Designed miniproteins, single chains, continued (2). Designs and how they scored, part 85

Each design is a single chain, and the fold is of that chain. pLDDT is the mean over its residues in the fold that is shown.

## One batch from the design tools (miniprotein)

Design m6948
Fold by ESMFold2-Fast:
Structure m6948 (fold): chain A 88 residues (1-88)
Amino acid sequence: VTVEDIIDMLNNNAPKEEILKAVEEFYKENIGHIKDEKDKKEFEELIEEAKKELEKEEIDKEKIKKLLIEADIIVGIQLLKEAVEKVT
C-alpha cells in the first residue's frame, strides 16, 4: 500500500474502515525500514494523528493527506540512505 493509494481512497470517498486498514498496512510495511529512533517516533506520531483524524465524525481530508505525505517523506529518505549504504 502506498500513500498515493490512500489519497485516491480519500478522494473517492472510500469507506472509513478501508482507509484505516490501508493506513495500518502502510505503517506495518514501512516501520521496519526506519532505523533512526527519532525518525521512527515522528513516523509513528504522524500515522497515529492520521488515524485519530479518520476516527472523527467530521474528517479533515487535507490534514490526513498532509500527515501521510510527511510520513512518506520519512520512509523515502530512509530508503534512499539504505540504497546509498549498499553501494559502498
Scores: mean pLDDT 81

Design m6949
Fold by ESMFold2-Fast:
Structure m6949 (fold): chain A 61 residues (1-61)
Amino acid sequence: SSMEKEAEKAALELVGAIMRLERETGDREAGDALLRELEQWVKTLSLEELIAKTKELVAEL
């Protein structure tokens, strides 16, 4: 449950970062690519891996 909450929080932070990028740049293609990446991670990774990868991506944005 605590890991699930952390995954939800990390995902929300990523969505917020994507929305900010799209708003500041107008680059819908960049936002779509990041959402595709997140979708693939949600389908393929464990919660622990998803949290780690999402935090890494947010730090790069």
Scores: mean pLDDT 79

Design m6950
Fold by ESMFold2-Fast:
Structure m6950 (fold): chain A 66 residues (1-66)
Amino acid sequence: VLEAARARIEAARAEFWKKAKEGNQIISDDPSKAAEANKEIQQTWKDYQDGVAAALAEAERALAEA
């Protein structure tokens, strides 16, 4: 059960790093796109935080019923 939560957290973390790397590359290639790239990075960070919170809540629920 905890392995499923860990897998979700790791996937969310990998997605965040991928998007952050892509955003930095976009800014390096065209600084005029910095605002759009930063907006996407911020959204991905929020999605990562929401994903972690959801995975932890699911793990806590499973532990309470075990």
Scores: mean pLDDT 77

Design m6951
Fold by ESMFold2-Fast:
Structure m6951 (fold): chain A 73 residues (1-73)
Amino acid sequence: ATDEQHYEAAKNAILLAKKMGKKSVKVTVVAPTPEKALKILERAAKAAGAELKDVKVEEVDGLAVVSGTAVMK
């Protein structure tokens, strides 16, 4: 998947949670590096009108797995 596909998936997950009346949702992005994954996640949260909190970074099978809580405004 491309960086744009990961961005769209994360953004749409946050927007879906917002439409469902959720105040927050946990979102995960997988990328080759933690820096790239975090940038995608931050961009997605901003585009969806949410604040990113509680960021956690894990390594799985040589890939960065970055999770955060997108809090709706």
Scores: mean pLDDT 82

Design m6952
Fold by ESMFold2-Fast:
Structure m6952 (fold): chain A 78 residues (1-78)
Amino acid sequence: SAMDEAEALINEGFKYINQGKYDEALKKLEEALKIYEEIGDKVGVAVTYYYMGQVYELMGKYEEAKKYFEKAKEIMEE
C-alpha cells in the first residue's frame, strides 16, 4: 500500500541518519512526505516534518529545524 511505501521510505531515511548521510536521509523523507500528502494523511505529513526537523538539528541547521518543527505543529493544531 501507499502507507507501507511511505513507512519504508521513513525507515530508509533513518538508516541514512545512522550512517551520517543527512542529505540522503532528507531525500527519503521528502519522498515519504509526498506520498502522505497525496493520500491526505495529515498525521503522516506532520510526523515526517518532525523527522526532517530532527535531521536539520543533526546537521547543525537549527533555524531550518525550527521551521520544520513549526510546520509539524501547525498541522497537528488544525
Scores: mean pLDDT 88

Design m6953
Fold by ESMFold2-Fast:
Structure m6953 (fold): chain A 88 residues (1-88)
Amino acid sequence: EERYKAAREAAQAAYDGAAKGNGPVLGSEMAQPLIGEVARKAKGEAAQSAADANATAVRGGMDPIGVEGSYENAKKAAEEGARSAAED
């Protein structure tokens, strides 16, 4: 759980950075593939937690992310988080 939390926080940091950066914000429709990717890169309980986080984020109304670069930033953060979780 804690490992996935780190990956999730990394993804959220990217979202926050992109949203705070600039550009119009998009719905979770773009964030959904990212969250799904986090779950895919994560393994074991991490992947399970990621799937649950996806449902919770969409249901809770995740804040939109910046359009340009946001997806790539979030993807990079998710990848880094997943890697940290796997390395731990």
Scores: mean pLDDT 46

Design m6954
Fold by ESMFold2-Fast:
Structure m6954 (fold): chain A 72 residues (1-72)
Amino acid sequence: MVELTGELAALFAELWGAADTDRDGVLEGDEIDKLVELLRERGIEATREDLDRDGDGVVTMEELLAFLSEHA
């Protein structure tokens, strides 16, 4: 399981809250592109493929959290 520091938890909450505009608990399509842009603005280099780990076109909270734990 990914363990969160306060800083990582805050970053996750900011990124997820900004990208998950339809409030469905996943990121799809344009929301994934928005997340990539937000990560880049924070100096974290990411592609859609880095976030969409299983290639299903959907990014889950667990995938974002795992990515941030490795890169932020």
Scores: mean pLDDT 73

Design m6955
Fold by ESMFold2-Fast:
Structure m6955 (fold): chain A 79 residues (1-79)
Amino acid sequence: SLQQIVQQTLQVGQQARALVTELRAQGASLDEIIRAVAERFGLDEERLRREVRELIAQGFDPQTAVVTAAAELYGERLR
């Protein structure tokens, strides 16, 4: 159902935010964070990197861009 897709997408967003926060605390680069997020959620790394770059170009900060792109790409796979 749409409600289940939304719930799963929100959970992925929360988990991605926790992972990004932890990696940033460890001094990880944006590229290292993108790789880790792609690996954790089974996302295409190059597609995730492209989406993150597009969001940053739109004015999003890198952390928000990674979390948003990861949740959207994961949600797209459920549709």
Scores: mean pLDDT 84

Design m6956
Fold by ESMFold2-Fast:
Structure m6956 (fold): chain A 92 residues (1-92)
Amino acid sequence: DEIEELERDLEEARRALRELEERHPLTPEQQELADRIANSLEAQRAFIEKLAELKKAGVPPDPDEVVAARLGLLRAGIRELERRLRELREEE
């Protein structure tokens, strides 16, 4: 059942977001980065590309930027899962 799978994925994503927020309180600058990534597909792609370039160069990414980006990506992912779940429920 696709609805049950999406509900499970959504609950796991929400749990991951909550755990990340509890372990890593963000600075205002990190919150701004997280918000930009959550609200922009361009910002999401740019950050993923930046991580790939850093990995290729053998340079460790800034751990604070990684936490902020993970938070933003989780927020964006949760919104997408909620949207898909609503669409499937409406098609019943």
Scores: mean pLDDT 78

Design m6957
Fold by ESMFold2-Fast:
Structure m6957 (fold): chain A 96 residues (1-96)
Amino acid sequence: LTEEQERDVLAALVLMVSALAKIDAERGVLDPETAKKVDELLSKAAQALRDGNFDEAIKYLEEAIKLLEASGTPSAKDLARIVKKILERVKELKER
């Protein structure tokens, strides 16, 4: 894959995590305010990835992870693990 294609795939994965957070909030297993803030951060991260702004994407992904870890629910911990895997891939892509 080209770097642009890899950035698009990572942006799509970030938006999928945002969708999962919304579903978890609707099901009552994630705090709605946490889900809203995570959605805002992940949307910004996805846009930064599309724009090639790796530093901004990393910043927003790290902020989303902190909010999810702070919530302490099993659902939030699972989402945080997925975001951490995406973050690792973003960092790898930046160093190419």
Scores: mean pLDDT 88

Design m6958
Fold by ESMFold2-Fast:
Structure m6958 (fold): chain A 98 residues (1-98)
Amino acid sequence: SMEETIRLFRIMAELSEIELSLERLLKLTDPNDPRMQRMQALVEQIREKVFTDPEAAKALARELIALARAWQPQSPLEQQLLDDIIASAERLIELLER
């Protein structure tokens, strides 16, 4: 249906925003930082599970939000990127809840 198609596009858009913000954050930080590696692993798992296991995807998105909130930003740009990741992950959770 059109409603299902719109929801699919919104889910893909939020995933793309998370991935873009994370890629930008990686360029400002050490890619070998265990916290950064954990964020990357979480985002990859969310992508794999978002259409097959939405409950698992929501749990992973909540873990991503918690990790981003615990991250102490070293610059205003890092704070903005972390806030963008949190906001997109929260919107993704809402899209997966019905």
Scores: mean pLDDT 89

Design m6959
Fold by ESMFold2-Fast:
Structure m6959 (fold): chain A 69 residues (1-69)
Amino acid sequence: MEIRITGADTTPDEAILAQLGLRPGDAFDEGVLPLAEARLRATGRFRSVTVTAIPTPDGVVIEVRLEEK
């Protein structure tokens, strides 16, 4: 799968990926999305967190949309 992160200007993508528990190229499981969103919300760094999966012919794209505090 591919992971796209937007809105994390001061937080490194590496730190976001660590909180998600997901890595680019891993197999996708629908059950991870609620957990990934909850983990990011639990950091307290973001006003809003949205994690969604976009199915494509080449695989799944995980879109992580953040708004920092």
Scores: mean pLDDT 73

Design m6960
Fold by ESMFold2-Fast:
Order: sequence, then structure tokens, then C-alpha cells
Structure m6960 (fold): chain A 80 residues (1-80)
Amino acid sequence: ERVRRAVDRVLERAKRLIEHAKYLLSKGNKEGAINAAKTALDLLESAREWLRKNHPEDQEALERVDEGIAEAKKLIEEIK
């Protein structure tokens, strides 16, 4: 329960940062867009590390975080 809520909060925050990055990119703010996307990536990678250490058997949570990491990385490459 607590793990699920913590993961959901991180995923929601990362999703909002990715949406903000896409918005900034649409306005021509490439630097702001990459910074927002990198912040999302950092949050997700920290969550993945925490899950691997504390809840390595929670494959569903790990997969959800890994999907978010892939999306953030793809966005960063598209901005470059």
C-alpha cells in the first residue's frame, strides 16, 4: 500500500514534468524542455534504485518505472 502510493506519486510527478517539457518544446524553449525531461528522468531513476533495494520482487512497479524512464529518455533524444 505505502509502496504503491509512493510509486504512483513519483510516476504522476514525472508524467507532469514530461508534459511540461513537451509544452516548453512546443513554445521553442528547447533548453527548458530538456531540463524538465531530465528532472523527470532523475526522479524515475531514483525510484527504480529505491525499488530494487527495498522491493525487488515488485515487478509491476519496476516495469511501470522502467516505462517512464524509457519515455523520458526518448523525449530527451527527440529534443536534441
Scores: mean pLDDT 83

Design m6961
Fold by ESMFold2-Fast:
Structure m6961 (fold): chain A 89 residues (1-89)
Amino acid sequence: NSALNELAKIDPEFAAQLEALLNSGDYEGALQLAKQKAVELFNQGEYDKANEVYHHTAEAFRQVGQNDLALEVEIEGGINDIKRAVKKY
């Protein structure tokens, strides 16, 4: 799926783990893995990659019919954008 291909460009091991969790129906595990990866990238100063993890994970959830989890992931990404903006002050 195209969303998982974009995530593999950021981290192929992360993308493979996320795909395995989605395929097994462990959507809570998939959500937690994505949040952990995005926080890791944010703490490394890789803000754009952190945002891409949230965006493409939300698309992956939509592709497996998990629209509520996709929305939750998008909200977490929006909160990170606000946190990044606040740090400029």
Scores: mean pLDDT 82

Design m6962
Fold by ESMFold2-Fast:
Structure m6962 (fold): chain A 79 residues (1-79)
Amino acid sequence: GKETFAGVGTDTGATATVVGEGGVQEGSPALVTGPDGKVLTGGVEEVLERTATSGVAIVAAVNPETGEEVTGRYEFTKV
């Protein structure tokens, strides 16, 4: 079934929210919230670790104002 995962960036202080089935999945849409509270839209580029309730993934998001790509490693837990 459709499940939500909340992630914390290990290198950026950002957070991410993704939807998966049976775990975090590559190609899933992601919402990334920076430490300044700005929300960016992105996706899961690479899954490094996956379980039904947790995961580690690379997420890339683009700032629509600047075109800057923000890529980071996130540790996810099912919510």
Scores: mean pLDDT 80

Design m6963
Fold by ESMFold2-Fast:
Structure m6963 (fold): chain A 90 residues (1-90)
Amino acid sequence: SLDLEIKRGVMALLAGVTTWLIRKGKLTPEFARRVLERIVEIAEEDPSLLDEAIRIVEDLRRTALEHGHAEAARLADEALARLRALKARL
């Protein structure tokens, strides 16, 4: 569906922009929190995207750690806990 395609596209765009900001040393905790919250909301709205959302957040967490963004990695851990809890309820 168009809605599903838009949601997938939004997650991909958010992941791409966040990764770029991490690599540039410009990621703020505020921006990271907003991105992770939106990805969780998308997975809650459409559980078919849940595994993709988990993969995206795991990748963001790894990139954040590689670039010394401890707060972004912590926020990603919180988002992963929420996504994994959602998966356990399916």
Scores: mean pLDDT 89

Design m6964
Fold by ESMFold2-Fast:
Structure m6964 (fold): chain A 83 residues (1-83)
Amino acid sequence: NDVEKAKELLEQADKAMQQGKLKEAEELARKARELAEKVDSPEGKLIRAGALYGLAQVAKKQGKDEEAKKLYEEAKKLAKEAE
């Protein structure tokens, strides 16, 4: 199930972020976003929002403040649409 796989990838991305593995966290978050895009549901939107938040955190830690802000705003908008 794409939903379960995307959630698992987000958990792995969060763990990688906590370990300082920024490239691994970015790849896992991108993969989760891709799988969640196949799910046309509120749950799929929440998973996509989570992936965008993860990518925003990676961008911020890399000093890409403008990219991080854009990703964060996209994540907020998507999460609000899922409510």
Scores: mean pLDDT 83

Design m6965
Fold by ESMFold2-Fast:
Structure m6965 (fold): chain A 86 residues (1-86)
Amino acid sequence: AYAEALAAAPLDLARRIASAIVNAALAEDPEARERALAEALALASEIPDPAARAAAEDLARAAAAGEVPAEEAGTIAAEAVALAEA
């Protein structure tokens, strides 16, 4: 799942990706959403594991497209950070 994929990244990277994904989901204007998505995708490219990277990219795109509600994206991001901290 997305939380497990994000948790596979180094903690600082996982936190930054999670923040960017939530920002994309919460963005009120298209320019802010596009910037947040671009940041999330750039950060996801730093994940060494290809499967985890693909999952993080898919989540970022889904959040930006409105396919994942902001509250759900926030929950997934919080769970990923918690798992990475453990």
Scores: mean pLDDT 73

Design m6966
Fold by ESMFold2-Fast:
Structure m6966 (fold): chain A 61 residues (1-61)
Amino acid sequence: SKLDKQVENALKLLEELSKVLSDEQVRNIAAQILRELREKSGASEEQIKALEKKIEEIIAK
């Protein structure tokens, strides 16, 4: 689905950014993406929580 593609692209972008940006910068970008997914793409709260967990795993590397 379009939402699934947006999620995949966001996670890929955040993984690449985590290699060159600070943890704080990556979290700020991730927060913006999560807001857009909630407000514009209709992502469920379950999908948002799953993404938050995945983002923290990316940052923790």
Scores: mean pLDDT 80

Design m6967
Fold by ESMFold2-Fast:
Structure m6967 (fold): chain A 94 residues (1-94)
Amino acid sequence: SVEELLEEARKLIEEAREAIKQGDYDRAIELLGRALVLLQEALRQATTREQLEEVIRLAEEVKRLALQLPGVRGVGLAIDAIGLILDAERKLAS
């Protein structure tokens, strides 16, 4: 379900935040990438405003955490998160 996808993405995002605090950037990248895959699937299945707003909120968190990664390591994740936010906002506006 969308709710299960969003809950799993939330858990991965929290684990990524802790990995960043510990300086484990490789683990953070893996976790954020997995969260984006779940959020993309949640966006495909989302039918309510509340579901779309939660996808946007979680993708904003992925973007924020990706931008905390050193150098250019998070740039691809941040771009993917921005794309997901724009797609979700477009679906919300329709």
Scores: mean pLDDT 91

Design m6968
Fold by ESMFold2-Fast:
Structure m6968 (fold): chain A 106 residues (1-106)
Amino acid sequence: EVEELKAEYDSLLFVTRIALNELRKKVAELPTGDDATVEEIERLLESLDEHFRLMEKLKERANALPTPEAKALAKEIQEDIDWFREEYEKLRAEVETLLAQREAAK
């Protein structure tokens, strides 16, 4: 049922947005942060990768349904995955840059 799948997806999307916002906050703290800040960032990056995996599985479930509504949901999930992955890669690159700058200052 598309409605149940959409409700499950909406819940996952909500917690994924929270995780992304927390990651942005921790990345902003990184220049003055300690090792605990680095560990929190790594944990959030790992959590987001798991969320993307779950989104891919929901997309596969939507694609298995023969209805136009399910195809629309699968497309919506793919567009969200693409957007979150782009944001994730930008934040990961920023983390790598900031960590390299911290090492160079030593």
Scores: mean pLDDT 85

Design m6969
Fold by ESMFold2-Fast:
Structure m6969 (fold): chain A 114 residues (1-114)
Amino acid sequence: MKEEKEELKELLKELEELFKEAAKLALEVAEKSDIPKVIGLILRGIGHLLDARLHLEKGDLEGAREGLIKAAETIIELAELAKRNAEKKGDKEKVKKAEELIKKAKELLEKLKE
């Protein structure tokens, strides 16, 4: 069986990749008035991912899992904001991309609850 620490390390890597995609998409579709909110969510996501990484380095698997859960929730919020802004612009391809990011982040969130 896969060791819990290795599973959390893999989930961290996948969430970091999803976070980068969600942040990029949210910035690409942002209205100027939404930029402060997008930046706030990006900083929150960075904070949770960094917190999870530090807990993993210390062998605190419960602290790492909590940080990853909060990171996944922040990625979902960021991707949902990106979807809303893409819908306003009529960009069907970016709406679909945001939906795929939301789905992947929710799948990782469910794995973190197991």
Scores: mean pLDDT 87

Design m6970
Fold by ESMFold2-Fast:
Structure m6970 (fold): chain A 76 residues (1-76)
Amino acid sequence: SAMDQRRQELLSRLDALSEQVNKLEQQALANKDRDLMHKAIHVSATLSLARIFLMLGDLEKAEELVEEAEKMIKEA
């Protein structure tokens, strides 16, 4: 269904963002950057919340949280 396709697209975006967060965490550890580490943790928590809303079938809220996470990564 179209909703299943949208769910798969959101899952793909979440997986890509999780990989980007892992790279930010590695960068923060290498540079001993506590502020960057706090941002990475916050983004990780936002992605976890997005996955919960996705599992609950709230695609709109999941997409909002994915977009928020993307913005936080760009501002890091």
Scores: mean pLDDT 88

Design m6971
Fold by ESMFold2-Fast:
Structure m6971 (fold): chain A 62 residues (1-62)
Amino acid sequence: KEELLKRYEKGIQAAVESKSEAAARAVAADAQKHVGANGEEILEAILAGDAEKAIEIVRKGL
């Protein structure tokens, strides 16, 4: 659980820092598929630059 969360934290922060929609969509899709988290909310949070919110959504799905 903790290792998965750390991997998503890194991916989410990288997507926010790069402002890459492709990276944001990839992270959101991966989290939806493997964690069952709400991919649309994760994508919205990343695109808004809110890494903490995106991380919290993933954490709740773990």
Scores: mean pLDDT 80

Design m6972
Fold by ESMFold2-Fast:
Structure m6972 (fold): chain A 74 residues (1-74)
Amino acid sequence: SAEEVAEEMLEGAKKRYEEVKPYLSEEQQKELEKLLKEMEEIYRKFKEGEISWSEAVEKMVEILEKMQAIIDES
């Protein structure tokens, strides 16, 4: 289901952050934590019916791309 895909995207992002956290600067950690909170908010809004799946996936993908860019700076 769409909810399962959204949950997998969020949990995958959290798991990736925990895996790379020891190799990140404090600034990078703060930036990634902010992006994870934004992703959690998008997921919540989707689950509560505040936004469509197409809007949720678009925003979650944008957040994942931003997270990867920060990690790639390490």
Scores: mean pLDDT 86

Design m6973
Fold by ESMFold2-Fast:
Structure m6973 (fold): chain A 81 residues (1-81)
Amino acid sequence: SEGEKLYEAVRKAYEEAKKKGIEIEGIILPGIVPLEQAEELTKEGIKTAVHPTAKEVIIITKTEKDEEEAKKLLKKALEEV
């Protein structure tokens, strides 16, 4: 499903960000992503929320530079899933 593809892209982007030393503090997912998958990210220490009306993934970092890099990683991951 679209939500499953989005979650896989988010997972992949998170792993790549971690490898590059980018700290992700939180993620907001669109309502198309299953709550069970959002809970998995929370268990890994990432504060994860699902917003029913959100149209895109929002990645929260401490710096704008890290946010832009994380967004680029997400865009690349979305093209690969």
Scores: mean pLDDT 78

Design m6974
Fold by ESMFold2-Fast:
Structure m6974 (fold): chain A 87 residues (1-87)
Amino acid sequence: SFEELNKLVQEVVLKENPSEETIRRAVEGLVALLKDKDEVIRLSAAEALKALLKIRGELVRPILLPLLLPLLSDKDPRVVEAAKLAL
């Protein structure tokens, strides 16, 4: 759910030592939203991922990159654009 995803993202940002499971669940949820049919949802997810990389880059990058890189080669150019914005 959006509520659960928002809580996971907040835990990654605010907790001193977020678990790898919490980071993975937050990142996976946001990456899934980069494929959403709604442009506002795709842009919001991309901005959230970009913010997580800025705040917790060392923890987020190794989880995000394997999930994000295939989207740069997606058949839908809107998904490719959202993935580029997340970087």
Scores: mean pLDDT 85

Design m6975
Fold by ESMFold2-Fast:
Structure m6975 (fold): chain A 67 residues (1-67)
Amino acid sequence: SNLEKGLKAYEEGKYEEAVRYFAASGTTKPEVLKLIADALKKLGRFDEAKRVYEAIGAPEEYIKSLE
């Protein structure tokens, strides 16, 4: 599945591939959306990471870590 491929890519540090597979999975699970935000942060895509963290109601310190 795209979710399984995303998790494997994330574990291997392939954050761009992980984001693509997670997006293709259509997931709405907060725990997986957090992995998307974490991967976007590692890629320097801070505005996108911030939007995902805000959408899932992540703690403020996660959002501030992008500033």
Scores: mean pLDDT 83

Design m6976
Fold by ESMFold2-Fast:
Structure m6976 (fold): chain A 55 residues (1-55)
Amino acid sequence: SEEEAAKLKKELFDAEVEEGVQALKVAVETVTKGDPTHYEEELEKARQKVNELKK
């Protein structure tokens, strides 16, 4: 249905935004010589979610 298509598009968009946010956090920690480990783990989870939603 149109509503289901819109929901899937929103879920994918939200997941891609989350991936981008985590990638930025990793970049900031790396540049500031902090510890990016937690954000790298969250980025991997976000990437897995995006890949799952694309199936």
Scores: mean pLDDT 82

Design m6977
Fold by ESMFold2-Fast:
Structure m6977 (fold): chain A 67 residues (1-67)
Amino acid sequence: SLRDRAIALLQAAGLSPAEAEALVDEAVALIRQGRGKEAAELLQAAGLSPELANRVGVLLALDVLSS
């Protein structure tokens, strides 16, 4: 799934499975509220590069729209 791919990218960036899942859950909640900019800011605040944060954000937005 797109969610599983986002989690895998976060783990590749150095997050633990639990950290990646928690971050994805919070970002998804923000996206579902129409707060996609705050979701992107959250991902960057977690230490991700802007490019990686954008890739994860896009995957999660697509997952939300397809669910």
Scores: mean pLDDT 85

Design m6978
Fold by ESMFold2-Fast:
Structure m6978 (fold): chain A 113 residues (1-113)
Amino acid sequence: SMLEKQKKAIELLNEAIRLIEEALKIMVEKGLVSPEEALEIEVLIGIAQINIGVAKILISKGIDAKELLLQAIKLLEEAIKKLRDNGASKDPKAEKLLKEAEKLLEEAKKLLE
């Protein structure tokens, strides 16, 4: 069903967030991201989490939440881009985490089609 696909998309997005947060932590600890840049990325992740939280409430009531989940995906894609713009590709572990997160975001997009 449509709602079961959206529930699965939420699980994929939560895993993508964990991977993106781990990559951000590595980048901050290595001094590759400034506190200001880290805050911008954290805000993008935070807004994505709010959209996912609202989507969970709507889905629990049998209401379609596709647009909120697509907005969350877009925000997480922007977070990944900002991490790469700040040199995540220079750290093999951070880059691996971001590639896995992108794969999860693409899987979530396909569930929402």
Scores: mean pLDDT 92

Design m6979
Fold by ESMFold2-Fast:
Structure m6979 (fold): chain A 96 residues (1-96)
Amino acid sequence: SEKLEKYIETLNRLLEKAGLKPVVLLPEDVLEKLIKTSEQFLEQLEFEVEVLEKYATEEDREVLAYGYFLLGEAAKAQGKYELAEKYYQKALELLK
């Protein structure tokens, strides 16, 4: 997914610019599978999106929206449907 690749690139760029250590990111297909099947990835994605919230500019708005979408997918995979809806709503608010 182009969106996932851009998310990964932007996150690592912002981490580096902020003086934070880069996140070890998995290949796209592996990451997408883990978001769907791994409950641990919700916590990891929450950390990543917190970085985006603090350091993203207006140009990174679509990447931040995608981060919220990934949080929604991870929450949904865990059966946390109310939490998933809140994250999807945040993504939609950024995209309008």
Scores: mean pLDDT 77

Design m6980
Fold by ESMFold2-Fast:
Structure m6980 (fold): chain A 91 residues (1-91)
Amino acid sequence: SIEDITRSIGLILRLIGILINAELKGKLSDEEAREVIEIGKELVELAKKGLLDPSLARQAIKILRELLRYIENEELKKEVEEIIEELEKLL
């Protein structure tokens, strides 16, 4: 639905905002990395329900892969990698 598309776009725009801040600072804090994980989990839940457009899912995967470059915490980095793998399996 248009509401689901709007929600998906909103989540992706939040990821883009975090990425811009990461690029400017050269790193993500652990708190920012946890926010990325929360957004990623919401995208996975939308994808499981068939509510995430495949083109938007591909954009989210691209942004999440770029965000991995800025995550220093190995455990949080692994959680983001697992989210990417789940999204790719649901495409």
Scores: mean pLDDT 90

Design m6981
Fold by ESMFold2-Fast:
Structure m6981 (fold): chain A 78 residues (1-78)
Amino acid sequence: SLIDEAIRHAAEALRASTDLEGRQAAMQVGTAASYLRLGDEETAREYLERAEELLRRVTDPEAAEHVRRGIEALRKAL
């Protein structure tokens, strides 16, 4: 599922992250996926927007790519 894809990307982003911004962005993606799984689309969108803002500050390119893919998967699920 797209939610499981997003969770997988969030986990890979956490593993790749060398900075706090990358870890926070990954955690926001994971949190958004959890709310979407519970059917709370509004809260999922809020966490997704936070992840997108944090992504702009992620310096590790591998972590940034995984965060971006997680965001894309969740947007397709919404």
Scores: mean pLDDT 87

Design m6982
Fold by ESMFold2-Fast:
Structure m6982 (fold): chain A 83 residues (1-83)
Amino acid sequence: SMAQALAALDASFEALKPQLDALVEELKANNTPANRAILADAERMASRSKSEMEKYISFLLTTAVMRSLIERGVDVAAGPKVT
């Protein structure tokens, strides 16, 4: 079901949270336009109060953030490997 899928995505997000927190700190330290855009999107999403949508948006944001990490050569548990 969609609720089970969202719960699984939420669990995946929570498992990746330490790496996401580290990325956020790195993005705050490295002031590039791309990094500012990612942080601005995260702040915009955080201002919303929609439970089910919030989980889905968190998954999409996690995917985008992890894509950025992988492109920078950082190991992430759930992302494709970049050499």
Scores: mean pLDDT 60

